Designed miniproteins, single chains, continued (3). Designs and how they scored, part 1

All scores and structures are predictions.

Each design is a single chain, and the fold is of that chain. pLDDT is the mean over its residues in the fold that is shown.

## One batch from the design tools (miniprotein)

Design m8001
Fold by ESMFold2-Fast:
Structure m8001 (fold): chain A 85 residues (1-85)
Amino acid sequence: MVVVVEGEFDSEATAQRFARMLVTLAESFGVKAEAEVEGGRVTVRAEVPTEDMAKELAEASRRLGAALGAKKLRVEFLSREEVLE
């Protein structure tokens, strides 16, 4: 399962901070995460082995987004097949 987190913040610095914090959290779960930041917009993708881990990452994303003042935050759960490179 792939978790995709898309956030919009009032500054690029805040978006970068959110990306770093969320990637670090995902890595603490033993999963690889990738982040892209464009201005105040951030996209984080993490491939997670369980639905429970996906839910925990989604909840952490919502909490971090709220703490950092996200204007918009969306979390999507995608099948691995939908995000194939």
Scores: mean pLDDT 80

Design m8002
Fold by ESMFold2-Fast:
Structure m8002 (fold): chain A 74 residues (1-74)
Amino acid sequence: SKKEEVLKGLKEIREMIKNKAPKQVILDKIADLLKNYELSEEERKKLFRIAEAVNLGDYEEAIKLVEEMIKELE
């Protein structure tokens, strides 16, 4: 389902952040989720906020936002 695939993608992003993956790799994964799934406006806004935190190097905020989105979808 869309929800399960988006959840899988978010969990992969969470692991990338925890493992200190390069910023561009994390941003590319977020972009893939935005491109490949029909997301609600609210889900899109959340992904853009995660991308902004990653782009700013604020990985503490990025992990928090990813975990909040995972919790909301579970």
Scores: mean pLDDT 85

Design m8003
Fold by ESMFold2-Fast:
Structure m8003 (fold): chain A 61 residues (1-61)
Amino acid sequence: MREELEEEVREGMALIYVGLGKLFEKKGDLELAKEMYERALEIDPKNEEARENLKKVEEKL
């Protein structure tokens, strides 16, 4: 179904931003990591990994 394809595309895009957020965390760029996780949640609000990582980054800022 078209709706399922759109959901899969959103999940894929969210995974890219989560990956970038993790990369920026490893580099110590917490503000950029936060932005990447926020972008992931804008695309897929149900992404638990992005939500958990965003919370952890905000606790460090």
Scores: mean pLDDT 79

Design m8004
Fold by ESMFold2-Fast:
Structure m8004 (fold): chain A 81 residues (1-81)
Amino acid sequence: SKEEVEKLLEEAREKLEKAKTLEEKLQILVDLMERLSKLVPDNLEIQKLALRMLGQVSRNPEKALEYFEEFVEEVKKILEE
């Protein structure tokens, strides 16, 4: 449900704010992607956005929260339509 997705995104945000290393940030995002794939298995657009975010964070881990917030905004738009 939308509420379950929003809760999952909030939990990921809190973990990312505490994460210090690239490895920690990537693990949090991979875990998020796996859980999102189970909650919204037929939503390929959300899966594409998650893969894009992983690539962005891998290249610039210092901006992980910025990329994550962009991902959250796009996911919310998809779920509201």
Scores: mean pLDDT 84

Design m8005
Fold by ESMFold2-Fast:
Structure m8005 (fold): chain A 83 residues (1-83)
Amino acid sequence: SAEAWRARLEALEATIKAAIQAVQDGADVADAMDAIGAALGIDDATKQAWTQKVNAAGGNRPLVFHQLALTAARRWLEAEAAA
């Protein structure tokens, strides 16, 4: 239903925003990646590769994490549209 779809989108947006904020606040990148991975269906190999990429970015960690979170959200929306 439209109501169930709206609730799902609101929950996804809240999870993504919380994870991005957590990384900005210095939280563990792997924990933030697990949170968005569970919500957006990111596989373990991709989560590991992306966690390494974010951690390698030094002072740019929050920016790189934000970019990857948006990439994951876009892939999820494309997969839902294709179903």
Scores: mean pLDDT 86

Design m8006
Fold by ESMFold2-Fast:
Structure m8006 (fold): chain A 98 residues (1-98)
Amino acid sequence: GEMAELAVRLAEEAIRLAEEAIRLAEEAIRTGDKKILQEAEKTLLEAEITLGLARIALAVAELTGDDPELIERARRLIDEADRLIAEAKKLIEEAKKK
């Protein structure tokens, strides 16, 4: 259904944004570039907002009895996005110490 499909798409986008935040944070650590660090922080914020929207879409899908296979897929993708966001946060904190 629409909400479960939306949760999957938003979770996939959150993963993409979190991976980009990790890449930018690693580059900021390597170079000491404060502008790259700022972009990493902005991208992380976008990932966190997108993941929040994915969680809301998943909650609506669960309440309405949407497709159980899509619900399970969304749960796995949300868990993956959450792990990647946590990694990005750690790398950004390391970049700030330089």
Scores: mean pLDDT 91

Design m8007
Fold by ESMFold2-Fast:
Structure m8007 (fold): chain A 94 residues (1-94)
Amino acid sequence: MIRELIEQAEKAAEELRREGREELAEVFERMAEELRRIERERERLEGEEVEVEGGGVRVRVPAATGRALEVAGRAQAEGAALEARRAAEAAALA
């Protein structure tokens, strides 16, 4: 799961750089780096669990998984904010 998120983040960053969206690409590159750090600390976090809330349900997950989901959520929120800014700038120039 964490490895899959890293692969998705790296692929998204590569595609965004090809499109000239460097600020958004950097968000996903940072996400991939943070996820790699969590994967390396996985053994240290073994046996630890955290509670994650999504869609009105609370689920206990391994701590490494919970941290990875938090990192992904932050990257998605930051990416959405950057895209909203870009759309506003494009509208102002039209």
Scores: mean pLDDT 73

Design m8008
Fold by ESMFold2-Fast:
Order: sequence, then C-alpha cells, then structure tokens
Structure m8008 (fold): chain A 78 residues (1-78)
Amino acid sequence: SLKEEGLKNMTPEERAAREARVRADIKAIRDYLKKHPNLTDEEYEALLETLDIVRKRAVSPELQAEIDKLKAEIEKRR
C-alpha cells in the first residue's frame, strides 16, 4: 500500500509510534484552536506550516484527510 512505501525501513513499532505522534500533533493543534479562536495571520501561517510537516510524516490516508480538513478550517478563520 502507499503508506508502506514511505515506511519500508521502519519497524512496526516505530511506524505505530510515528502515527501516534501525528495523531497527538493533530489533537494538540485542534485543542489550541478551541482555546484561541482569534489568532494573528502569522500564527495561522505557522500552524499551516506545522501541518504541512505533520502531513509528510502521516502516510495514512485517514490522517492525511484529517490534516487537510484541519488546514481548511484554519484557512476559513483567516
């Protein structure tokens, strides 16, 4: 599958840890946005850049879709 192509040299444990970190990063950003409904444009840009990095680490189509939705939500707030 496509998700395995990027992680061929990782152990199953390392892959699971990477996915868990991606899920934690998504949750942290969502929680931050709930506490801070009005951010500066620079702060939104920083979050979008962070999500681009997280997306490159998230080879799961499910997590990539969640990140894309979160990016769209941030763009609507700008």
Scores: mean pLDDT 78

Design m8009
Fold by ESMFold2-Fast:
Structure m8009 (fold): chain A 82 residues (1-82)
Amino acid sequence: MELYKLLKETLELAEEALKRAKELKDEELKKRAEEIKKEAEELLREVNEVAPSSLSYEEFLKRLKELKEEAERILKELEEKE
């Protein structure tokens, strides 16, 4: 439940970053946002197809937190450029 919620939040942040980058015409930040979205979608697919063990769960959680932090950094950079 918590893992799925974090995945959803990460995807929402990546989509918001992608929209903002398109509005500002920032091709570099747009590409980064697309990469984060793709990575989060891959993690969502993996969670649905494979039941994570405790070790795998910690690895997924860490990777998701890193992706969420990257999406938040992109959003901050886009906001500062406004």
Scores: mean pLDDT 75

Design m8010
Fold by ESMFold2-Fast:
Structure m8010 (fold): chain A 72 residues (1-72)
Amino acid sequence: MENLEKGKKLYEEGKYDEAIKYYREAIQQDPNNAEAWYNLGKVLEKKGNTVGAKVARQKALEIDPNLEEAKK
């Protein structure tokens, strides 16, 4: 949780490279953390890495198909 929360805070601060680092740490600790994959996709999109963003979001949906619905 700590790495995911730290990544979210950095994303909110516009520190995208640092947010990516913490999202990757969260994924390394729990590869099935759909929220970490989803947030990695969001930050990659912000940096213009559209291919990486699509891959990360697809992985999140593979783990949790209802992830988008759960965040409404």
Scores: mean pLDDT 80

Design m8011
Fold by ESMFold2-Fast:
Structure m8011 (fold): chain A 96 residues (1-96)
Amino acid sequence: SPSEEEIELEVQISLARMAFAIAKMAPLEEKPAGARLAAEILASLPRVTPEALALARELGAFLAANGLLDEARALAAALRAAGRDELAAALEAGAA
């Protein structure tokens, strides 16, 4: 049976995906807010997983594709400040 941590992790990753989906559908001026929410949810995960790293990389690529490189840099810095260096590196790799 899954642990409480595994259940929380699955719920939080699903919420991060929903925030990201909303950012994709949002007008350009609202995309930074949705991306920021997705990054905040990823930063709050009890541990970093391969799925969380994949989402961070996709988020970086999305921001770069929309010309939001300053936002990508700001989110990577925020993830590092939160102690999530692996998520920050994945986001930067996606934006490259």
Scores: mean pLDDT 88

Design m8012
Fold by ESMFold2-Fast:
Structure m8012 (fold): chain A 63 residues (1-63)
Amino acid sequence: GAEEELRRRLREAGLSEEEIERILRLIKQGNGTAAASLLAHLLGDEELLRLEPLLREISQQYA
């Protein structure tokens, strides 16, 4: 699923499990803006743009 794919990509990008869980918590709480800002800070804007479809799919599951 989209959550598993996001977890995999974030681990491959070198994020800690704590950072991954924080991002997922923000998405599940409906705070996609904070999740995007944190991802941009950690990975940069180009990588964030590549991840946006996964973020939207996960957000829709918890909306």
Scores: mean pLDDT 83

Design m8013
Fold by ESMFold2-Fast:
Structure m8013 (fold): chain A 71 residues (1-71)
Amino acid sequence: MMLTEEQLRRAFAAFDTDGDGVISRAEFRAVLESQGLDTDPLFARGDRDGDGVLDFDEFRYMLETWMRENS
């Protein structure tokens, strides 16, 4: 299953709880750990430059990769 750009933007906004345009590791963890997901490997897939945040492009790439592996 693949997310549309609209679904990706909506998901990004749900993780970006402070509205700063990036997702911190803490924000990502807060959303996904409640669902029993191991967040560290997922975040690491998107955080290619290791700066500890995901921008929209990194988030999209991470989710698309994860969904391909879990579809």
Scores: mean pLDDT 71

Design m8014
Fold by ESMFold2-Fast:
Structure m8014 (fold): chain A 102 residues (1-102)
Amino acid sequence: SKIKEAEELLEKAEKLLKQAEKLIKEAKKAIDQGKLDEAKKLLDKAQKLLDEAEKLLKKAKELLKEAGAPEELKKKLLELEIRLGVLQLELAVLKLILKKLE
């Protein structure tokens, strides 16, 4: 089912976003401690997770459009898209800070 495939993609994206959020928090702590090389590695890993999550959310969105999605799954998609956007902004800010400290 397209609905079930979309749900599985949303669940996978949510897990990737949670992992990226943890890495971003760890990177911020590393920056605060002057561990710039550690921070860079954490931000690079977070970027890859956010890029993968974005691809999964785009695929889920297309499947939900084709299948006439339940409102609950549309709400979950919107929530995860917002979380992705917030984390992408936080990552961009931390990368800019890191570049200025190098």
Scores: mean pLDDT 90

Design m8015
Fold by ESMFold2-Fast:
Structure m8015 (fold): chain A 55 residues (1-55)
Amino acid sequence: SAMEEELAREIDRLGVRLQLEDPELFAAHQEEIRALIKARRYEEALALVRELLGR
């Protein structure tokens, strides 16, 4: 759906930012983020990446 595509793009954008700003924190959570995306739990994946960027 268009909403899932928009969420996926936002997760990718913020995930790249997290990897660049804090690669160790990204590495610690990358498998959970990927698992959420694979399960199509996009809102939860987005919330997690936003939480990590806010620290």
Scores: mean pLDDT 86

Design m8016
Fold by ESMFold2-Fast:
Structure m8016 (fold): chain A 61 residues (1-61)
Amino acid sequence: MSPLLQRELERLRAEGLSEEQLAEFEEAVRAVEQATEKKYLKEVGAVLLAIGLLLDQELAA
């Protein structure tokens, strides 16, 4: 499991997201990782970073 996924799950849990929402997020990340693991690892990294940054901006605003 990626360090980014672990960090995001802990952060979202602290923000009060439900176990169902956390599970959906984890499944989505894992599906993207599986689909792109051999082709586009940089795109996966960019998506994870964008999701984290977007959530930080929306929550801070």
Scores: mean pLDDT 66

Design m8017
Fold by ESMFold2-Fast:
Structure m8017 (fold): chain A 59 residues (1-59)
Amino acid sequence: PAELLRRAAELARAGDVEGAIRLLRESGHPEGEFLARLLEEGAGPEGIAEAARQLADSL
């Protein structure tokens, strides 16, 4: 799970929102799904990348 969350953070920072959403959902983590939904609703990719990194580091 942590690897997918870190990869999702990298994709979000690179502007690959579609890839980030996919990996956040593949993580199987409820907070990962929440972050994917925020990205779909237009949340800033930089903020989501930081949140995904923090989540990965907390696992």
Scores: mean pLDDT 80

Design m8018
Fold by ESMFold2-Fast:
Structure m8018 (fold): chain A 71 residues (1-71)
Amino acid sequence: MRYAITGTLKKPLTEEEIRKILEENGIKVLSISISGKDFAAVVETDLTEEQIRKILEEELGIENIKIERIE
């Protein structure tokens, strides 16, 4: 399944660090961008929206998370 994700970073992370953490948790990153504190990604995973949200909150410290299924 593919998801469009947006959120706000609480801590400074590089795109490479975010990609690594997501991929280690079974989330394939198709695209990623960071603009200031704003985070956006398109991902492919077998995980549920709740599992993705938990990883984003606990592993990356992302808040104001929006997840939309795109395919």
Scores: mean pLDDT 84

Design m8019
Fold by ESMFold2-Fast:
Structure m8019 (fold): chain A 63 residues (1-63)
Amino acid sequence: MKRVGLVAAPDEKRAQEGARKLLELGGADEVIALVGADAATGRALAKQMHTTKGWAVGGATVS
């Protein structure tokens, strides 16, 4: 199973920056970016998924 990181940000640009940093630091193998969502919702989602899917920002997905 891959480690999944979460980034919650008010806009896509900040979400992309956070996701990039998390991946570069080796903190996660995959990242889920939530634009316009709160951090608590993001954490709940990560806990349920343990996902091997890529990350999505503003309707775009990276795998």
Scores: mean pLDDT 55

Design m8020
Fold by ESMFold2-Fast:
Structure m8020 (fold): chain A 63 residues (1-63)
Amino acid sequence: MDEEDLRAAENAIRQIERIADERGLSPEEVARVYEQQALGAESQGDKTMAEKLREEAKRYRER
């Protein structure tokens, strides 16, 4: 497991959640942000980040 890939994904998640909390985004808005970021990561071949972002997006939509 690549530690750099893991840290990049965790940092992206932390930043998204920080912004969501500070701005009071709805769960649907947070899910949309995660889905958009996951799509971008997959397009760039970053499967690790894409999978983590997709899981967070689904969690926000399917509570």
Scores: mean pLDDT 78

Design m8021
Fold by ESMFold2-Fast:
Structure m8021 (fold): chain A 84 residues (1-84)
Amino acid sequence: AEEERFEHDVLVALTIIMASTLDKKTREEVLKIISEVENDREALQEIRDLIQKYLKEYPNLSDEERQKMEKELVEKAKKILESR
């Protein structure tokens, strides 16, 4: 239950980020991250912390700032997955 909820929260957050962007490349990278994190519990924890920080700022950002933060989030998430 807790594991399922944690994975669900991370996937929901990534889906919201994907849905907010019009950039096809960023959307494709987010989908790849979602696929990879489903199989890696430690990566999910690190990425969740990163997502929580961005989600806190998202309501106060412009569309341009959101796209920039989304790209930065994707790159950092990829680095987390590569470093394990």
Scores: mean pLDDT 65

Design m8022
Fold by ESMFold2-Fast:
Structure m8022 (fold): chain A 66 residues (1-66)
Amino acid sequence: SSMVEEVRKKIKEAEEALKKGDVEKAQKYYDEATELLGELSGTDPAGAAALLPAVEKVKAALDKAK
């Protein structure tokens, strides 16, 4: 689904921002990804569940960077 693709794109953008040391930009992409993930869990719970490990990995990296 297009929403699964959007969440993956935002996660990838957050990972790239973290790799570059841009914590503020990474947080913004992470926030956008989690908002979309919340919407996705209502329409495609399996697709949302499959994205959780990647989202949690970005969250852990953000928490460590702060």
Scores: mean pLDDT 83

Design m8023
Fold by ESMFold2-Fast:
Structure m8023 (fold): chain A 61 residues (1-61)
Amino acid sequence: SREELVEEIRRLIREIERLTGDSENAANLLAVADWLDRHGGEAALRQLREELRRALEKLRA
């Protein structure tokens, strides 16, 4: 569902923040996610999720 997708995006952003310590980047990503949830299509949210997953994979390498 859209709600589950948004929850996963928020979890990925928080994990990236935990690994990087970059609260400004996390705040910016959360703002983008909130904007896409209000104004964007589900495809845009899925694209953001994939980008966050790739970023997290790189940080764990």
Scores: mean pLDDT 86

Design m8024
Fold by ESMFold2-Fast:
Structure m8024 (fold): chain A 74 residues (1-74)
Amino acid sequence: MEKLEEEIREALAAGELEKAAELLREAARRVLEELGVSEEEFERAEKELEETIKKGIAKQTPEQLRAQAAAALA
């Protein structure tokens, strides 16, 4: 896990966004497998995450995301 995180950071620093995304997905799958999450549960979460990223990131500003995080911590 730790080594995979380092590879993700290196790929991001190099501007290899596609490689970073693939490594991040692999890390997520590995963690979910260790937690005993089923393939159906994982596929559902992946689809929801992709849909949220496509719609959410395109429309939400960094300020809105920070405000939500601050509210959750308060």
Scores: mean pLDDT 64

Design m8026
Fold by ESMFold2-Fast:
Structure m8026 (fold): chain A 64 residues (1-64)
Amino acid sequence: SMAEEGQRLAERARRGLAAARELGILTPEIEKLFQEAVEAAEAGDLERARELLERAQKLVTRAL
């Protein structure tokens, strides 16, 4: 269901945020993108949640 997909995206964003913090690469931009991805996912805006999550993941990969 759409609600289950939103929950999965929100959980993925929260894990990404926690991982970036643990790795010491949590910049304000990365933090904002993951937080906005959680908010979009919880609001049911799955397209925006995926876009924000992909942008956050690209920045995380670049920081590694």
Scores: mean pLDDT 87

Design m8027
Fold by ESMFold2-Fast:
Structure m8027 (fold): chain A 70 residues (1-70)
Amino acid sequence: SAAAALNQGIAAFNNNDYNAAIALYKKAIALTNDKDPTAYANLGVALKKLGDAAAALAAYKKALDLLAAA
């Protein structure tokens, strides 16, 4: 489920496994048809930890746009 993928991603992030966290957050996003603002926000934080500022900003913007549309 999307919730399971998100929770597994958070666990990976807390273990400093940012690449695993990113993959799991992307899985959660795909399972929600790209409609999960929480998964996008967490994706942004993980991307920032890896130094990908541009990808992080894009993920944060997606999260904000989804929250504004709700």
Scores: mean pLDDT 86

Design m8028
Fold by ESMFold2-Fast:
Structure m8028 (fold): chain A 71 residues (1-71)
Amino acid sequence: AAARQAATERAVELARKAREAAAAGDYVEAARLLGEAARAAREGGDEGVAALIRELSKLSQEELDAIAAAA
């Protein structure tokens, strides 16, 4: 329980940092951080994955496309 909650919180924090990197135009760093966020989300289970999807919904389509191209 506690470990899954901590993993979910880490996924959200990493996704937030990825959004900040994308806003700064650093799509390579954003892609790296989203990769780490996805790993943390898996450790968080269903709640971690759902939290990551909610954070990704805050990115624009242009930012998502740029991150995908940089990955």
Scores: mean pLDDT 83

Design m8029
Fold by ESMFold2-Fast:
Structure m8029 (fold): chain A 106 residues (1-106)
Amino acid sequence: ELTELVFAEIAYRNALEAIKAGDTEKAEQYLKFLEELAEKYPDNARIHLLLGRVYLELGDYEKALEWYEKAIKINPNNKQAWRNLAIVYEKLGDKEKAEEYRKKAE
């Protein structure tokens, strides 16, 4: 689990680097690797949080919501996931849900 988290953090950093470089194919490859890790470790909230962050950076707000909601179901005390959900709802224009989730992050 600790080793898998290290691999997830590396894949996450590489995905963000690929996104910043405009290399969508490499970003997709690292994203797929993270999704495979989430399938193998379905109770690891951190991997789900990292997937949400990658999708948020890609502008795929629906997928970002799905992964953040999965992270929250595993660990409801994950304030970072609540903050990230609020950010996604702000991007979607849902001010009411954004405010609700910001309060949950407190």
Scores: mean pLDDT 85

Design m8030
Fold by ESMFold2-Fast:
Structure m8030 (fold): chain A 99 residues (1-99)
Amino acid sequence: SELLRRAAVLYSASAVMEAGAYASEKIAKKLEEKAEKLRKEAEKAYKEDKEKGEKLLKEAEKLEEEARKKREEARRLRELSRELREEAERLEREAEELS
C-alpha cells in the first residue's frame, strides 16, 4: 500500500525530529550548567577584580542566550515530530478503511 509506505516515511521523519530535539535539549542543559558555574565564578571574581567579574558575567549571559535558542529549537523539532506522527497515523487509518 502506498499509504502505508508514506506513513512509514513520516514515522521515520518524526523519529529523526524527536532525536534532534533530544540532542538540542542536552546541549542546552550543558550550556545552562556552564553558565551557572561562570555566574558563581563571576561573584567570587568581583571581590578581587571587578573587570574580571564583568567579563565572566558576559560569558555566562552569552551561554544562557545560546541555551535559550537550543531550547526553542528543541520545542520546534518536537512540534514537527508530533505533526509528522499525526499525519502518519491518519494515513494508516485511511489504509485500514480501504482494506
Scores: mean pLDDT 90

Design m8031
Fold by ESMFold2-Fast:
Structure m8031 (fold): chain A 76 residues (1-76)
Amino acid sequence: SEKKAIEELRKLLEEHFEYVKKALELIKEGKPREEILEYIEKAKEKEEEIAKLAEEKNLIPKVIELRNELLKEEQK
């Protein structure tokens, strides 16, 4: 169902955001390049999953909406 697809997209977007956030934290802390790249790769994999699901379900505009919601929640 569309509702289930939207719920799956939200979870994937949240996971993507957490990996990006973790990569940025590791960069700020001066952690090894290998650790940083692991989270960048994980974020990229989630981005590909999001793109595929959004295209298959014709929910690309919904991805933009959900991504903007998550970004606003993190902004002060």
Scores: mean pLDDT 83

Design m8032
Fold by ESMFold2-Fast:
Structure m8032 (fold): chain A 61 residues (1-61)
Amino acid sequence: SKEEKIGKLVLEAMRAISASDYEKAIELLKKALEEIDSIENPSAQELATKAAVERELARLE
């Protein structure tokens, strides 16, 4: 599902951050944003996930 794909991308991004691979983390978080943005009617949980991903990208950039 799209939710599973977003969750996997975020998890892999967090693993990349732990490994200090910030370029990989940024790419994975951007992919997660693209998946969230493709949802026509995002839930409150999906919007919260988007906000969290955007905050993390701002931290890394």
Scores: mean pLDDT 83

Design m8033
Fold by ESMFold2-Fast:
Structure m8033 (fold): chain A 56 residues (1-56)
Amino acid sequence: MKDLQLQFLEAIENKDLETAIKILEELLKIAREEGDEETVKALEQMIAQLKEEKAK
């Protein structure tokens, strides 16, 4: 697994939503540069869900 994916899983396991969101935003930048529309959509959805969870 790539370092960013591993760091994301660790953040989720530790319930560190702030770090998880930052990692997803970094992955989103990469996906946008690659033109991977499916990954962009999936990452935007995950970021939105985590931001809602953080707002509780």
Scores: mean pLDDT 78

Design m8034
Fold by ESMFold2-Fast:
Structure m8034 (fold): chain A 62 residues (1-62)
Amino acid sequence: MVGDTYRALASVETSHPAFLSFEEGELLRVLEELNSDLVRAQSLATGREGVVGKSLLEPSEE
């Protein structure tokens, strides 16, 4: 999971600085596993980092 790229299954918009906003279909690289439900990820489209729910991610092949 860490270092792997995932695709967002839904769009999320948040004003909280700890959480990542992203669009459905956006590619996110997992940087850190925080717990069973949450990861820290970076958007490959925007370069922004933040917390994302694991349930919103699907594996993306290169």
Scores: mean pLDDT 79

Design m8035
Fold by ESMFold2-Fast:
Structure m8035 (fold): chain A 107 residues (1-107)
Amino acid sequence: SLVEKADELAERARAAEAQGRNLFEVKTDDPEVAEEIRAALEASADGGAVLIDFKKVTPEAREALLAGARAVSGRVAPLGIAFDEITPEQGRALADLLVNASRQPLP
């Protein structure tokens, strides 16, 4: 169920944080897109946990997600999100969430 999946993602994020590890996981039907977003997060963030699960993404949504991942700075607060398909609007919203999670509660 959706509730069980959300709890599982949150628990995995918590476990990784407790071990002092980054958990940057992107699951999608296109493994190239998954690795591209994960690599961007790993390169830009100082640490954190981000779990993104989606089946499909438009090219525009992919570019928005990559821009968000590259704009991340510092530690990312645990963030777990699942979609069936990411629209351009959802991609931009998720990019904003990634950036905001990396900046809050920064002084």
Scores: mean pLDDT 73

Design m8036
Fold by ESMFold2-Fast:
Structure m8036 (fold): chain A 67 residues (1-67)
Amino acid sequence: SETELLKRIAVKEAEELIEKAREAGLSEEDIQKFEELLKQIKNAKTAEEIKELGRQLGELARELGLR
């Protein structure tokens, strides 16, 4: 389904951003923000929820200098 495909992509993006955050030396507090979004993505049930969480993930990455 579209929902499952989007979820898989968003989970991978979140996991890659967590790795990049650790490599960049971000605080555990900032890394936990990505981990919370990853948890929310894994629990999301609709394509629209996943898209919104993916947008928030991208905004957080930009704010913390990972994009």
Scores: mean pLDDT 88

Design m8037
Fold by ESMFold2-Fast:
Structure m8037 (fold): chain A 79 residues (1-79)
Amino acid sequence: MSLEERLRELFKGVKEPVYAAVQEGDEVRLFEVKDGEIRELGRFPVSELKARLDALAPGEDYIAFVAGEDGVLVLTKKR
C-alpha cells in the first residue's frame, strides 16, 4: 500500500483538516489531509518540522499524537 493510500485509510471518515508527518529515516514528509484528499506539502529534516509547521500556518496551534502501529504523527488544529 502506498503512503498516500495508507494516510487515506487512516483518516477515513475524518472531515476536519489534519496534518500528518511521516518520518522516513532522518527526513519527514508532511501531508495535509482534508475530505479524503491527500496533499504533500514537503519533505525536510526531522529537526525542521516545528519551524515548517510554524511557517505554513503562523499562529495556528497543533496537537500532535501518534496514530497506528506505523508511528504516523498526526497533527490537528488545537481548536
Scores: mean pLDDT 63

